Designed miniproteins, single chains, continued (4). Designs and how they scored, part 111

Each design is a single chain, and the fold is of that chain. pLDDT is the mean over its residues in the fold that is shown.

## One batch from the design tools (miniprotein)

Design m15847
Fold by ESMFold2-Fast:
Structure m15847 (fold): chain A 60 residues (1-60)
Amino acid sequence: SKEEQIERLAKQLRERVAEATAGITDPAERREAESLAYVQFFSEEQPPHELIPAIVEKAR
């Protein structure tokens, strides 16, 4: 289902963001690392565009 796809991708995105921001204490540097992780994740996974807002929301 779409809900299962959103949940799976949100979990993977959370894990990728956690890895990308691990050990970063500066808030600006953390935000940059998070943004890059999002860009890389969506470039690799290429989910349907209509699901992206829900994936991002659930990943937070």
Scores: mean pLDDT 85

Design m15848
Fold by ESMFold2-Fast:
Structure m15848 (fold): chain A 74 residues (1-74)
Amino acid sequence: TMSAEETTKVFNEGLELFNQGKYEEAAKKFQEVIDKAPDSPLVSEAYYYLGKSYEKLGKADLAAKAFARSTLLN
């Protein structure tokens, strides 16, 4: 379980890695938010960026599943 502050930090680290083109590392950070803070308001957005990260890595099936989860939580 992560605090709200820690969850926001991990999510922002994921965004920074994504913006640097480090998609595998970014995906790990977004997955950490999902796994350790599943009730966070950031979980929907974490699934969205996890999907975008998988899309950039050519992992179409994993991207589709992540996007579906993001949509269901919105």
Scores: mean pLDDT 87

Design m15849
Fold by ESMFold2-Fast:
Parts: C-alpha cells; structure tokens; sequence
Structure m15849 (fold): chain A 73 residues (1-73)
C-alpha cells in the first residue's frame, strides 16, 4: 500500500463541492483538490488499492461527467 493513484473527475461546477465531499469521505483518499472551471476538475490522491472504489463513488455523484484513474508518478 505504498503506491498512490490520482483520480481525475470532470464535474459540473454546481456539483464540484458535492463530488469533492464524496471523495473526501471515501476510504483511502489522502487529499482532494478542486480546480474551478466549466467543467470543474477534481483531483483526488488515493491509495492504489482503493482507487477503483473511489472512482465508483465519484461516478455516482450527480453532475459528474467523466472519471479516470491515473498512476501518481
């Protein structure tokens, strides 16, 4: 559990705070950043073993347009 992953979500600005809250409450999430914009971007650093679960949680938030998992370099 020493490797981290980054989850990137594109989300409608009006739902950005809601999506960030869901990410913060997901087990294994270490940090969450919101980049404002249209769409807003959410970057969540998560434990690699929890990345899929965190991505699934974000996909269920209203206004989330796209979720992808990347490896933290």
Amino acid sequence: MQADAVILARVKPEHAEEAAEVARKTPGVLSVTIQPGEPALIAATVSKDQAEKAAEALRKVPGVLEVRITEAG
Scores: mean pLDDT 78

Design m15850
Fold by ESMFold2-Fast:
Structure m15850 (fold): chain A 87 residues (1-87)
Amino acid sequence: MSEAELLKKAIEAGKRLAEQAKKNRENAVQVFNGIAQQNYAISQQLLAMGPEYEELAKEAQKLGDEFQKEAEKLEKELEEQKKKEEE
């Protein structure tokens, strides 16, 4: 198995983990942030491997951005819910 194939499998595993984490919102923020950081690292590694991996690297970068935004949105929603319960 090539290193690029292993990185593709890591991206897919991250996506599956994110879906499971959505069922538990308390853990979802931490999981989504972890997946985002992993995808950024994967993107950098793919870019270092050569131009033939640029499209996969862009996919990983985009997924990292998406999971980071989802984590930030969910964290804000949880904080707003807590504040409303205290008011």
Scores: mean pLDDT 78

Design m15851
Fold by ESMFold2-Fast:
Structure m15851 (fold): chain A 75 residues (1-75)
Amino acid sequence: GAATEALERALAAVRAAASREEAIAALDKQLGETKDGGGRSALGEARRAGLEGHSPEEVARYLERALADFRAGGE
């Protein structure tokens, strides 16, 4: 669905990010392209983690868990 596609694109971009700023920019782009409320919520929380100082690797782990939850139908 739209949420899983947005989270997959965000995860790929965050994994490719060389800096926290690049990871945040990738999440901002996906937030701008995502209309699904659940997907926007998960992307917003990942972005907040980046802003709070979490590394791209930590942000990626959050996105991996969120994506698994969406695929399981939990969100």
Scores: mean pLDDT 82

Design m15852
Fold by ESMFold2-Fast:
Structure m15852 (fold): chain A 60 residues (1-60)
Amino acid sequence: SKAEEFRKKMGEANLKLMKEFQEKHPVDINESEAERRKRTAEVVEKMDQLKKEIEKEIEE
């Protein structure tokens, strides 16, 4: 089913994105709260874009 395929792809994309983000942007103990929020917002935006791309791919 398309729903099952979507769930699988979203899970894989989330895992990959989280791993890449942690490797490229390790937590700095001197990082400001504003910088943390900015990084979090970037991850959220990336996930939203991936969701839209996966939905489009599956619906095509």
Scores: mean pLDDT 73

Design m15853
Fold by ESMFold2-Fast:
Structure m15853 (fold): chain A 97 residues (1-97)
Amino acid sequence: KEEQQRFIDLLREADEAGARAMAEKLVEILSEEFSKYPGADELIAEARARAEAGLADPQVFGDLMKEIEEKDPEKLNEVVRAGGEATRAASAAILAA
């Protein structure tokens, strides 16, 4: 059904925006945490690579979320909120188009 494919495409766009926002927030949090350690630049680059991998692999993303939850549950809430805000903004933009 043609309408079903259009709906799936719209949901994918909103989900991609949310996932990207969560990945960006994860890198921000990890960068702040790692900046206090020797070799911070390498650790930050690795964290960014892991976040990008998480966008393609839900298992990798889940592992990153668990690491943050274990260190600071409040920061995990920031990641989830960033994703939700981006998904809402993308959905609003799609509906306005």
Scores: mean pLDDT 65

Design m15854
Fold by ESMFold2-Fast:
Structure m15854 (fold): chain A 81 residues (1-81)
Amino acid sequence: MEKADKFEKLGDEYFAAGDYKKAYEYYTQAGRYYLSEKNYDQAARSYEKGAEAAEKMGDLKTAKILREIARQARKLAEEAK
């Protein structure tokens, strides 16, 4: 089963509902699963969505960290080609 895809979908649903805390939790879980599967582009996308949720909560430090993780994941995706 695509656990990462399921968590990202749940994150999208909670983000649309305005539950940014749950959106953040599901997006970061999705990112971790994508990283474990070496799906670096999808991991980067999930962490970028998590950063957006963190920004909506006013947690700018966490948002910066997640955007940096996303950049590193995109770099790994490019290096894997």
Scores: mean pLDDT 85

Design m15855
Fold by ESMFold2-Fast:
Structure m15855 (fold): chain A 93 residues (1-93)
Amino acid sequence: KEELKEKVEKAIERILEEGRKHGEEELAEKLAKELETLFEFMLNEDYEGLKKYIYEKHGKVPSDEEIEKLVEKLLKEVEELVKKAEEEEKKKE
């Protein structure tokens, strides 16, 4: 659980840094806040809250399978951001 939280925090930091580099700081802050909200539901295992949040945003109640797909996609995006950060550090050496 703590490992996932650490990866999420690192991914958010990376998004904010990329936004600053490209002059899209406001967009990066908005995206970071959205991801933080989604991961808060996941970390608390609050899938009912996550379903309600998606319904409020998209007007459709997701199925349990759709929630699992969303969680898998978000975890994959966090993993890709972490890997990209590691590849950039490797290039500096």
Scores: mean pLDDT 72

Design m15856
Fold by ESMFold2-Fast:
Structure m15856 (fold): chain A 74 residues (1-74)
Amino acid sequence: LPSLQQLFQQIQQLYQQFMQSTDVDQMQQLIDQMDQLVQTMRSIQGPSPEDRHLLIQAESLLTLGRMRLTVEQL
């Protein structure tokens, strides 16, 4: 199983790709990939404040990405 740190790093990489993308279909695909990784983080999250902090940061990036994609689709 990947660590929460490794999953968060993957989410950050996907978010950077999302920010550089100008293609709505590609942006949607990147958001879907981030969502899957966030779900994985939720399933393996431990009781530590550090684990909770990483999950909150990951969920925040996903939320920001979804909001931006919604605006681009309008």
Scores: mean pLDDT 84

Design m15857
Fold by ESMFold2-Fast:
Structure m15857 (fold): chain A 83 residues (1-83)
Amino acid sequence: MEERERLVRLVRELGERTLREADELIAQGRLEEARLVLELGIGMLRIMRGVAKIAGDEEVVRAAEEEIRRLEERLREVEELLA
């Protein structure tokens, strides 16, 4: 229970920190760097999701999928600004 709660928290914190860093870069007009930060965050969350799936940890999988979705939505917005 404690370890699972900590993993869910770490997943959510990773997603939140990634969004905050990307938003700061967007505010500065640093769109290519914002894209890189979002892509790296998504990649890390996908690895965490994969490990959680192997472990059968559905709560961690759900947390990772939620954060991946949020980062992918922001990545799409950044890509639209770069077009």
Scores: mean pLDDT 86

Design m15858
Fold by ESMFold2-Fast:
Structure m15858 (fold): chain A 92 residues (1-92)
Amino acid sequence: SAARAKKLYEILEKAYNEYPEFRELLEKAAREFERELEENNLPLREQVELLAKKLLELAEEVEKKGLPEEVAEALREIAREMLAKMEAALAS
């Protein structure tokens, strides 16, 4: 739902503003994602799969740093929803 998506992004925005460690982890993940996109001519499906993988890896690093569990859960939920919507679109 749109309301659920808004809630997930609010959790991440709050974490970005409140936790310098989360900001650093997110910026590192973004740089790694951009580098892999630049090094490979990936089709859209593989780009979405790569983004989902980076979000799941970021969730693990969030937990490892002792940041709030809700932040890691929000990242995992976004990754799962992204993959589910991609598979649904490909089945149409």
Scores: mean pLDDT 84

Design m15859
Fold by ESMFold2-Fast:
Structure m15859 (fold): chain A 81 residues (1-81)
Amino acid sequence: MAEELKEEIERLREETIERIEENKDNPELVDQEVQEFFERLGELEKEGEKKLSPEEVKEIRKAVDRAMNEVLTKAHEAKKE
């Protein structure tokens, strides 16, 4: 369960970064991709909280934080290029 959620978070991160890269210099589309990413992450985190142990939830939150930071960094770079 925790491994499956981590993999889903990683896939979502990768897909979102690719879409941001495809839409470079279009800030409206980049912002939309970031918003959709955060909405999907929220659903995955909520699912984890219901099904996982407290220790596994901490690991999921760590994965979420990492994914958010990487996506936000990529979005910022794309809009400046």
Scores: mean pLDDT 80

Design m15860
Fold by ESMFold2-Fast:
Structure m15860 (fold): chain A 55 residues (1-55)
Amino acid sequence: SKEAAAEILGRASREAFERALAEARKEPGNPVLRAAQLTVATEPNPENRELALAA
């Protein structure tokens, strides 16, 4: 279904984002990690928060 396809694409995007965060975590105080934390904490719309985590 279209919903299942969108879910798979979202998961692939999230995996790429998680991979980038894993690299960023190797440096204490990394600005990429801090920016990701701020984005999640300050985004009031749950849908936009999910998109930010997927990107």
Scores: mean pLDDT 58

Design m15861
Fold by ESMFold2-Fast:
Structure m15861 (fold): chain A 96 residues (1-96)
Amino acid sequence: TPDLSSALRALRQGDPETAKKILLEAIPIEYSRASRRPGMRREVLGTAAMLSVETGDPTPLLEAARVLGDDPYVLETARRFLPEVVDEVEAIMREA
């Protein structure tokens, strides 16, 4: 089952593209567990931002914003790591 730990393992092994694929599959699963694991939402968001920077692809951060869009820390994270997509993140959060 794709999960955050598997994505982080791939990233540590120097394979950010595999880590990105695993994370994108894990986001809906980890979101459903967010209420059971304090801090899980922030871990998913941080990993998504890191992978977006490492791969040059904002998709991980944007997909995290879709499922975590009720948390203002999503916008703060976008401003810190990928300021060029802040407007898109704000649009996603307004649709949530």
Scores: mean pLDDT 74

Design m15862
Fold by ESMFold2-Fast:
Structure m15862 (fold): chain A 86 residues (1-86)
Amino acid sequence: MKELEEELKKKAEEVAKRDAEELVKELKVPEEVREKAFEEVYKIFYEAYLKLAELVLNKGSREEYIEISEEAYKKAVEKIKEIVES
């Protein structure tokens, strides 16, 4: 159990970093603010993926999984827009 929890946390970090890089590139974030956008999006995805890992370990509902995933994606997109528009 504890080993699986540690593996899930490491995986969450890996996936969050990858997904943050992809989203920043997909939305064509200007080079000048790309690092800032990446850092903010990475934080959002990492926090969300840690919650998803906890949900899986605690046998949470599919509805909760979907809600957390959707909220994280929307928050990340809005944060990128905020950074680019500033």
Scores: mean pLDDT 80

Design m15863
Fold by ESMFold2-Fast:
Structure m15863 (fold): chain A 68 residues (1-68)
Amino acid sequence: SMYEQLVEKKVNEFIEIAKKNNYDLDVIHDEMEKLLEDAESQQVPLDTKRLLYEKLMEIYKKVKKKNE
């Protein structure tokens, strides 16, 4: 669906930003917040916003654990 494509696009953008900034946790956190705020402003369906949040949080948590 269009919303599945939107989630994949946003997740890929997030991963590329993380890589470009050498997985800096502060940068990753700020980008995650920005992407979630953008989704809220775009009036994306709740289920799609929740899926995006879950995928971004999983990536954030994995990066955080690897840095420990």
Scores: mean pLDDT 81

Design m15864
Fold by ESMFold2-Fast:
Structure m15864 (fold): chain A 91 residues (1-91)
Amino acid sequence: GARERAARKLRELAYKYREQGKLAEASALNVVAAIIRDDAPLSPHSRELLSQLSREDGVFVLRLAREAGLDEETIKELMEAMGLTEEEVRE
């Protein structure tokens, strides 16, 4: 489905970022990819993991997840777990 497709795209991006030495971005992409594939709705554990992402990494991953075709309901859940607003994600 859309979640599985988005998770795959985020993992492919994580690999590319890791090859460039961008380990923080790659880690954030992999964490979000694993959560959106396996969790529906988000568990308390997944929410805790997402809350540990920096604002910059959270915004970065949410923008890429939206581009990858992740549904807006899931994007909203991720934003709430990360402590982000829609304005911060759009810039």
Scores: mean pLDDT 82

Design m15865
Fold by ESMFold2-Fast:
Structure m15865 (fold): chain A 78 residues (1-78)
Amino acid sequence: MEAEKLAVAEELLRLQAEGHQAVLAGDDARAEELAARIRELVTEFAETVLKVPSNAPLEEKVEAVLEALKPLAEKALA
């Protein structure tokens, strides 16, 4: 479970870094593509791992993912 959450967190960070690079390069189309991939990954993780209903708002799914990843950071500091 924690390993799966860490893998998703690492992939999200990688996609966000690529999105930032696309913005800096002025590649708006690629930035939008990467944002869509992040949204899909967050939705998939929330629905399949965290069991958030598929019809829930995206904001609720994002909050669930952030809440699920928070204990990993806290555990690293213990």
Scores: mean pLDDT 74

Design m15866
Fold by ESMFold2-Fast:
Structure m15866 (fold): chain A 88 residues (1-88)
Amino acid sequence: MAAEREAAIARARAEAAALTDPEERELARLLLELRQDKERAQRISELMAAPLEELSAAYPEVRSEEERRRVIARRLELLREAVRELEA
């Protein structure tokens, strides 16, 4: 239900605000915006399906902080590209 989703988003937003890494905060912010708009999220998911699957497979296996930062930066880049394509 929408009200439950809004409550979950508010909780996730508070958790994102606790992040100290600027790239992690930006990624969390974009994901929260997509979570609020399912139609926009669906269109972006279609544009990013293969790149996101690759990153999702790699993410749980990240063994170093440097590799984690690279995965986050790449995911943020792909999200920004998909948003630009959707807005064009």
Scores: mean pLDDT 60

Design m15867
Fold by ESMFold2-Fast:
Structure m15867 (fold): chain A 61 residues (1-61)
Amino acid sequence: SDELSQQWRDAFDAARAEVDSIDDPRKTDILNRAMNELSLNDETSPEQAKEAARRAAEELR
């Protein structure tokens, strides 16, 4: 649906914004991991995207 497409884009934007706010030199790796997790799990919400970014940052430490 159009709604799902918009949520998917919003999720990607949310992940990017969260990664930018984390202030970690591995921003690119964190974003890539978060985006991959969203894609593999069919997660579309901005909240899930932010959690994926935070989790990726912690797991890569």
Scores: mean pLDDT 70

Design m15868
Fold by ESMFold2-Fast:
Structure m15868 (fold): chain A 95 residues (1-95)
Amino acid sequence: MSVLERLLQLGDEAFSRIRDAALANDSEKAVETAREFMERMRRILEETGDWDAVEEALGHLLMRMSQFLFETGSSAAADALTVFLRLSQELVDSV
C-alpha cells in the first residue's frame, strides 16, 4: 500500500467518525476526531517526508468535509472543518 493509499484510508475513517458525531450533534467528538487525524498526518509526514501524499489526502478530506457541511449545515462538521484548516496551516508552516 502506498503512503497516499494509507492516508486516504485514514481520511475515510476520520470522515466516517465525524459524520457519525455530526448526526449525534456531538461537536466535541467531531473536533477530537479532526485533531487525532491531523496528529496522525503529521507523524506520517515526519516518518515519510511525503508532503505530496499528505497534501493530496488532506485536499480530498477537506473537499468531502466541505460537501458534507454544504449538504447538512452541521455545526459539528463546521467545527471539525475549522480544526482541519487551522492544523493544516500549522502543518504547512512546519515544512
Scores: mean pLDDT 84

Design m15869
Fold by ESMFold2-Fast:
Structure m15869 (fold): chain A 63 residues (1-63)
Amino acid sequence: SPLDRLTGLLGEAIEKAKDKKERDEILSFLNEARRRMLQATDPAEQERILAEAEKKVEEFLKK
């Protein structure tokens, strides 16, 4: 599910973040994305939230 995939991104961010500040910023973003996803009633909106979260994690890990 999109929520399970988002949880996977959370685990990856914890392991791959360079420092505590970067990790905390990624965690804050992913926690907000998770909250939005749980409130979304439209599956297309959930997939959009997941895609935005994946892109954001990629940008953080890329620097």
Scores: mean pLDDT 77

Design m15870
Fold by ESMFold2-Fast:
Structure m15870 (fold): chain A 65 residues (1-65)
Amino acid sequence: SRFEAVKAGLLTVPGVGEEKAEKMARYILENGFTIATVQKMVDELGLSIDQAFAAVEAAFAALHK
């Protein structure tokens, strides 16, 4: 499913565990790729800006492979 693909992509990013990947995968599928998505990755997942961008790229690639 799209959800499982996005979650798997997010899990490749250092600092993203199973539960955080699941939460963010749901958020991305509902809201898309916005500045708010990056803000949630930094604020709620504790990711650096570089890690947040890596996570966005991984999730985008999973949806548009």
Scores: mean pLDDT 79

Design m15871
Fold by ESMFold2-Fast:
Structure m15871 (fold): chain A 88 residues (1-88)
Amino acid sequence: MLEEAYKIAQEKYGIPKSNLEKLKTIEEIVKLMLLVELGVSVSEALKLIKEGKAEEKINELLIELAEKVEGIPREEAEKQIAEAKAAS
């Protein structure tokens, strides 16, 4: 289970095993992958996890993303723009 999380983090997200070995649980590895996906550096994400602030930061970044798109996901926004152009 932990080995599978290491494999996914390395293969899909390009996170080095040396950074993953600093984490103790699968939950911490998942939080690291989410922070990296949201544009946080691996070093900063590891610091947030160690300080117990990873979940708060993930929630903050997701809210900021939603606010920038006015609550519309990128895929849905792209569909609406395409439909508006087709109707014009």
Scores: mean pLDDT 71

Design m15872
Fold by ESMFold2-Fast:
Structure m15872 (fold): chain A 95 residues (1-95)
Amino acid sequence: SEDEEIKKKAEERIREKDPNYKEKSKDEQQILIIAEALLIETGDEEKAEAAREMGLESGLPIAAQGLAAHLLQGAEIEEARELTRKNLAELQAKL
């Protein structure tokens, strides 16, 4: 899968620039991989940072992935944030 190759490349980049990556929780590691993968796909550091912040603030990899998906579909950063927060609220309401 192309997505799996991008995620592997993302993790390799993170490991090279952050010596503390291996000490982080699995959820935080997944959030960082999602953000770095978005940077590889878009070349846009602001979009990658938005995904990283959404994931780390929520503590949920699915929040980072949801934001990244909206950005890849052509949403602006603020629109992607609003859509992601709405989707998370709806998911939490179903639990």
Scores: mean pLDDT 84

Design m15873
Fold by ESMFold2-Fast:
Structure m15873 (fold): chain A 62 residues (1-62)
Amino acid sequence: MSAEEILAALEQAVDDARRQNLPQSIIDYLEQLLKDAQAMKAAGASAEEIQQYALEKVAEMA
């Protein structure tokens, strides 16, 4: 999976959370995760590093 595909998946997750009227705390968390992933990509992080970070952060929410 490319870094661009991971970012697109996170953007979709934020949009889905908003459409499903999930709690604002979950929406805020996903928006922050997307911002962090974008910053990691800009800093030269690999797609694997971004994916691992996203998976760990999603697991922390569960």
Scores: mean pLDDT 81

Design m15874
Fold by ESMFold2-Fast:
Structure m15874 (fold): chain A 105 residues (1-105)
Amino acid sequence: MTRTELIQMLGMARGAGVPLSNREIAEALGVSQTTVSNILSGKSTSDREVSRAEVERVAELLRRKGYPALADALLAYVDAEESGASLEEIAAAGRALRDAILALP
């Protein structure tokens, strides 16, 4: 998962009602708020792979906001990509992550 993909996923979660600020996303990923804003608006991209530590900080942020199912789906997707799982398994984990965002109350 790239930094752009993770930030865009968090933007989708925010659009669905998760109370995430650009500052909180920036702090979890170790970037500036301007970087987060520019990626969310499509003004910039980052093809840098996210580290496990960055994904775990984002998952903890989601859990603290009361969205543990979304945190678990994110970690499962990243684990599938990192473990060399089949394309079908990675696609299934990606669908589960999407469905977790769409199922937000």
Scores: mean pLDDT 81

Design m15875
Fold by ESMFold2-Fast:
Structure m15875 (fold): chain A 85 residues (1-85)
Amino acid sequence: MEEIREELRKEGLNEEAIEIVLKYLPEFEALKEKVDAAKTDEELEELKPEITEFLVKLYRELAEATRETDPEKAELARKVLESLK
């Protein structure tokens, strides 16, 4: 938790955005576990809507916290979370 906060800060996220990413980290990890557990293409296809919904939710909350619409900041946070594993 503390290490990921520092890494996100180094990637250019402000502290408000970092707190949001940390708040969503358990949900992201749960989704990653589901993707890793998927054994067939059908299971992976079923997970796509859930992944999209997660990203949309993260995007909206980040935009609200910064009081600006910035999809690039939300995508940066997502990419950092993906790179940590």
Scores: mean pLDDT 68

Design m15876
Fold by ESMFold2-Fast:
Structure m15876 (fold): chain A 87 residues (1-87)
Amino acid sequence: ISSVDEAMEAVLEAGSLATEARLLLREQPDDPAALQRAAELAQRAIELAEAAIAYLASHPQYQLVRDKAEQVKAEAQALLAEAQARL
């Protein structure tokens, strides 16, 4: 990530991936393939959120974007833990 626009796009993408992971856990909670996919999506969401947080650490004027990235990361971490616990 080399710009605020890229950081914002990463946060939006991470949020989308977390939503997909949540839907898989809700709709197919006992399907190992769905649980594996949910874990992969959640892990990717964590990576994108962490990349955005790392970039934004030196840009304190974008605190709201960083707060959103932290929120998405926390949600994705919870989804990853849930998927792994059910595997």
Scores: mean pLDDT 83

Design m15877
Fold by ESMFold2-Fast:
Structure m15877 (fold): chain A 93 residues (1-93)
Amino acid sequence: AAAATVDAKADDVLAAAKQSKDPQSSKTLQDTSDALRVAGDYLRRGDLDRARGIGQSLRDGSQLSKQKGLDKASQTLQDASDTVLAAVDAAAA
């Protein structure tokens, strides 16, 4: 199911957060994991618009992180955004 893909991504991101030695990177990964969990819950409820909103928010966060020179955080947010938006599109089809 689409929600299961987002949940798996949330688990992977959380594991990466726990392995991170950098507090800023760890916080960004934890926040991203939390957002992915919320998106998964919306997908399970059939609330595709709210799930899409989270995906778009993660994309915006990626751009802001890139502007601040946080390339690794930007990449993580972009990947998370792509995962959520692909799951929403799959659920909508």
Scores: mean pLDDT 82

Design m15878
Fold by ESMFold2-Fast:
Structure m15878 (fold): chain A 84 residues (1-84)
Amino acid sequence: DPHTALKKGIETLKKDLPTAIEKGNKALLRSYVLAIGELAMTKLYNPIKDLVKTHKTELEKVRKTLPDDAALYKIGFDHLIKKL
């Protein structure tokens, strides 16, 4: 169920994002920026808005390391950042 999967993804982001930033796990942080971009495109980002705002600077650095094939997720992420 896509709705359940997205809800679980939100819970994972709220729990694990601060630790991933502290540890500097770039591969995991790239996957989280992609997930944030997907949530932004689906307009399901309200539960993580404050979390993304808190870690905005580090997430924007990670976003710059994403490849061009991730362009749609980058657009979603950028739209969320613009609204913070």
Scores: mean pLDDT 78

Design m15879
Fold by ESMFold2-Fast:
Structure m15879 (fold): chain A 64 residues (1-64)
Amino acid sequence: SEELRRKAREVVIEGAGLGVEEILLYVKLKTGEISQADYDAQVAALNARLAALEAELQRLVAER
């Protein structure tokens, strides 16, 4: 359905954004722009959001 395709696109876009955010955080850590503690905290937040997206993807696949 069109609604399922729209929802799938939203999840893909958000997932891609999280991937870019993780790469940027790693670059900032390696260049010394952020501390290890800030990096660890932000990565933990990204992992929580990624787990939520994984759950949403499972629901979308089940709904087919």
Scores: mean pLDDT 78

Design m15880
Fold by ESMFold2-Fast:
Parts: sequence; structure tokens; C-alpha cells
Structure m15880 (fold): chain A 57 residues (1-57)
Amino acid sequence: GPKLEALKEAKRLVEEGFYYEALQVLEAAGFSRDQGMEAVRLLAEGKSPEEVLEALK
């Protein structure tokens, strides 16, 4: 779904060091700021987009 696609794009941005851009992608997809910040943290720790989506439910 749209949130999973946003998490996949955010993971690519995080891997390139574009943390702010990753947060913006997540907020645009309907994540709150707090959820987006937590998602960026989990992606930076090496979690998959699917694992992050489950953690934010």
C-alpha cells in the first residue's frame, strides 16, 4: 500500500544519508511527525520497511 511504498523510498534516502527528505516522504504518506521520526530511526538501524510498518501499528 502507499505507506509501505513510502517506507521503501525512505529506506533508500536513509541509506544515502538524506534523513530530512526521508521524514518528508513519510509525512506526505500520512505518517505523523513522531511516527516518521521513529520510522527513520528503525530504518537506520537496518529494519526492513515491512518490519517498520508493523512496529508503527
Scores: mean pLDDT 88

Design m15881
Fold by ESMFold2-Fast:
Structure m15881 (fold): chain A 67 residues (1-67)
Amino acid sequence: IIPSGEEVKKILEENGIKVSPELAYKLARATLLVERGEASVKDVAKALKISQSTLSRIIKILRENGI
């Protein structure tokens, strides 16, 4: 189960990353897809219009918080 966009946003804001709840939910979903090998960090970063380094950091934060 993917947490709500509000819950994901709160986790990211506690780690200095400000995003909308909608983008936060997309980032949580993207984290699961990357971990399953169903998507690459490069392709997700391009689709969400963020850098690969920023996305990799977000994935690490979400993993450490049980995503």
Scores: mean pLDDT 81

Design m15882
Fold by ESMFold2-Fast:
Structure m15882 (fold): chain A 93 residues (1-93)
Amino acid sequence: SIQDLAETLATAICTNDSSSLEGKLGQILSALKEDPEEFVKLFEEYLNQNCPDRNIKSTVVNIKALADFVDNLGLEEAAEALRKFAEQLKEKA
């Protein structure tokens, strides 16, 4: 489900561990392409639920790296949604 994909991404980003993304990256990219704003909203909810005490600076760096990656794949709206979210997180740091 989109919720499972968003949770998987949130865990990978906040723990700096991409092992959980193996075999799921294509599905995550498809979900980001279909509805980037809704996916990013779910991603934020899972980051807050599962990683409330996360290192905000490291999380921002990882989200920006993901945004650059999806932008390079042509997912411009997904990249913009991720960058906007990263900037919002940075304001809290």
Scores: mean pLDDT 81

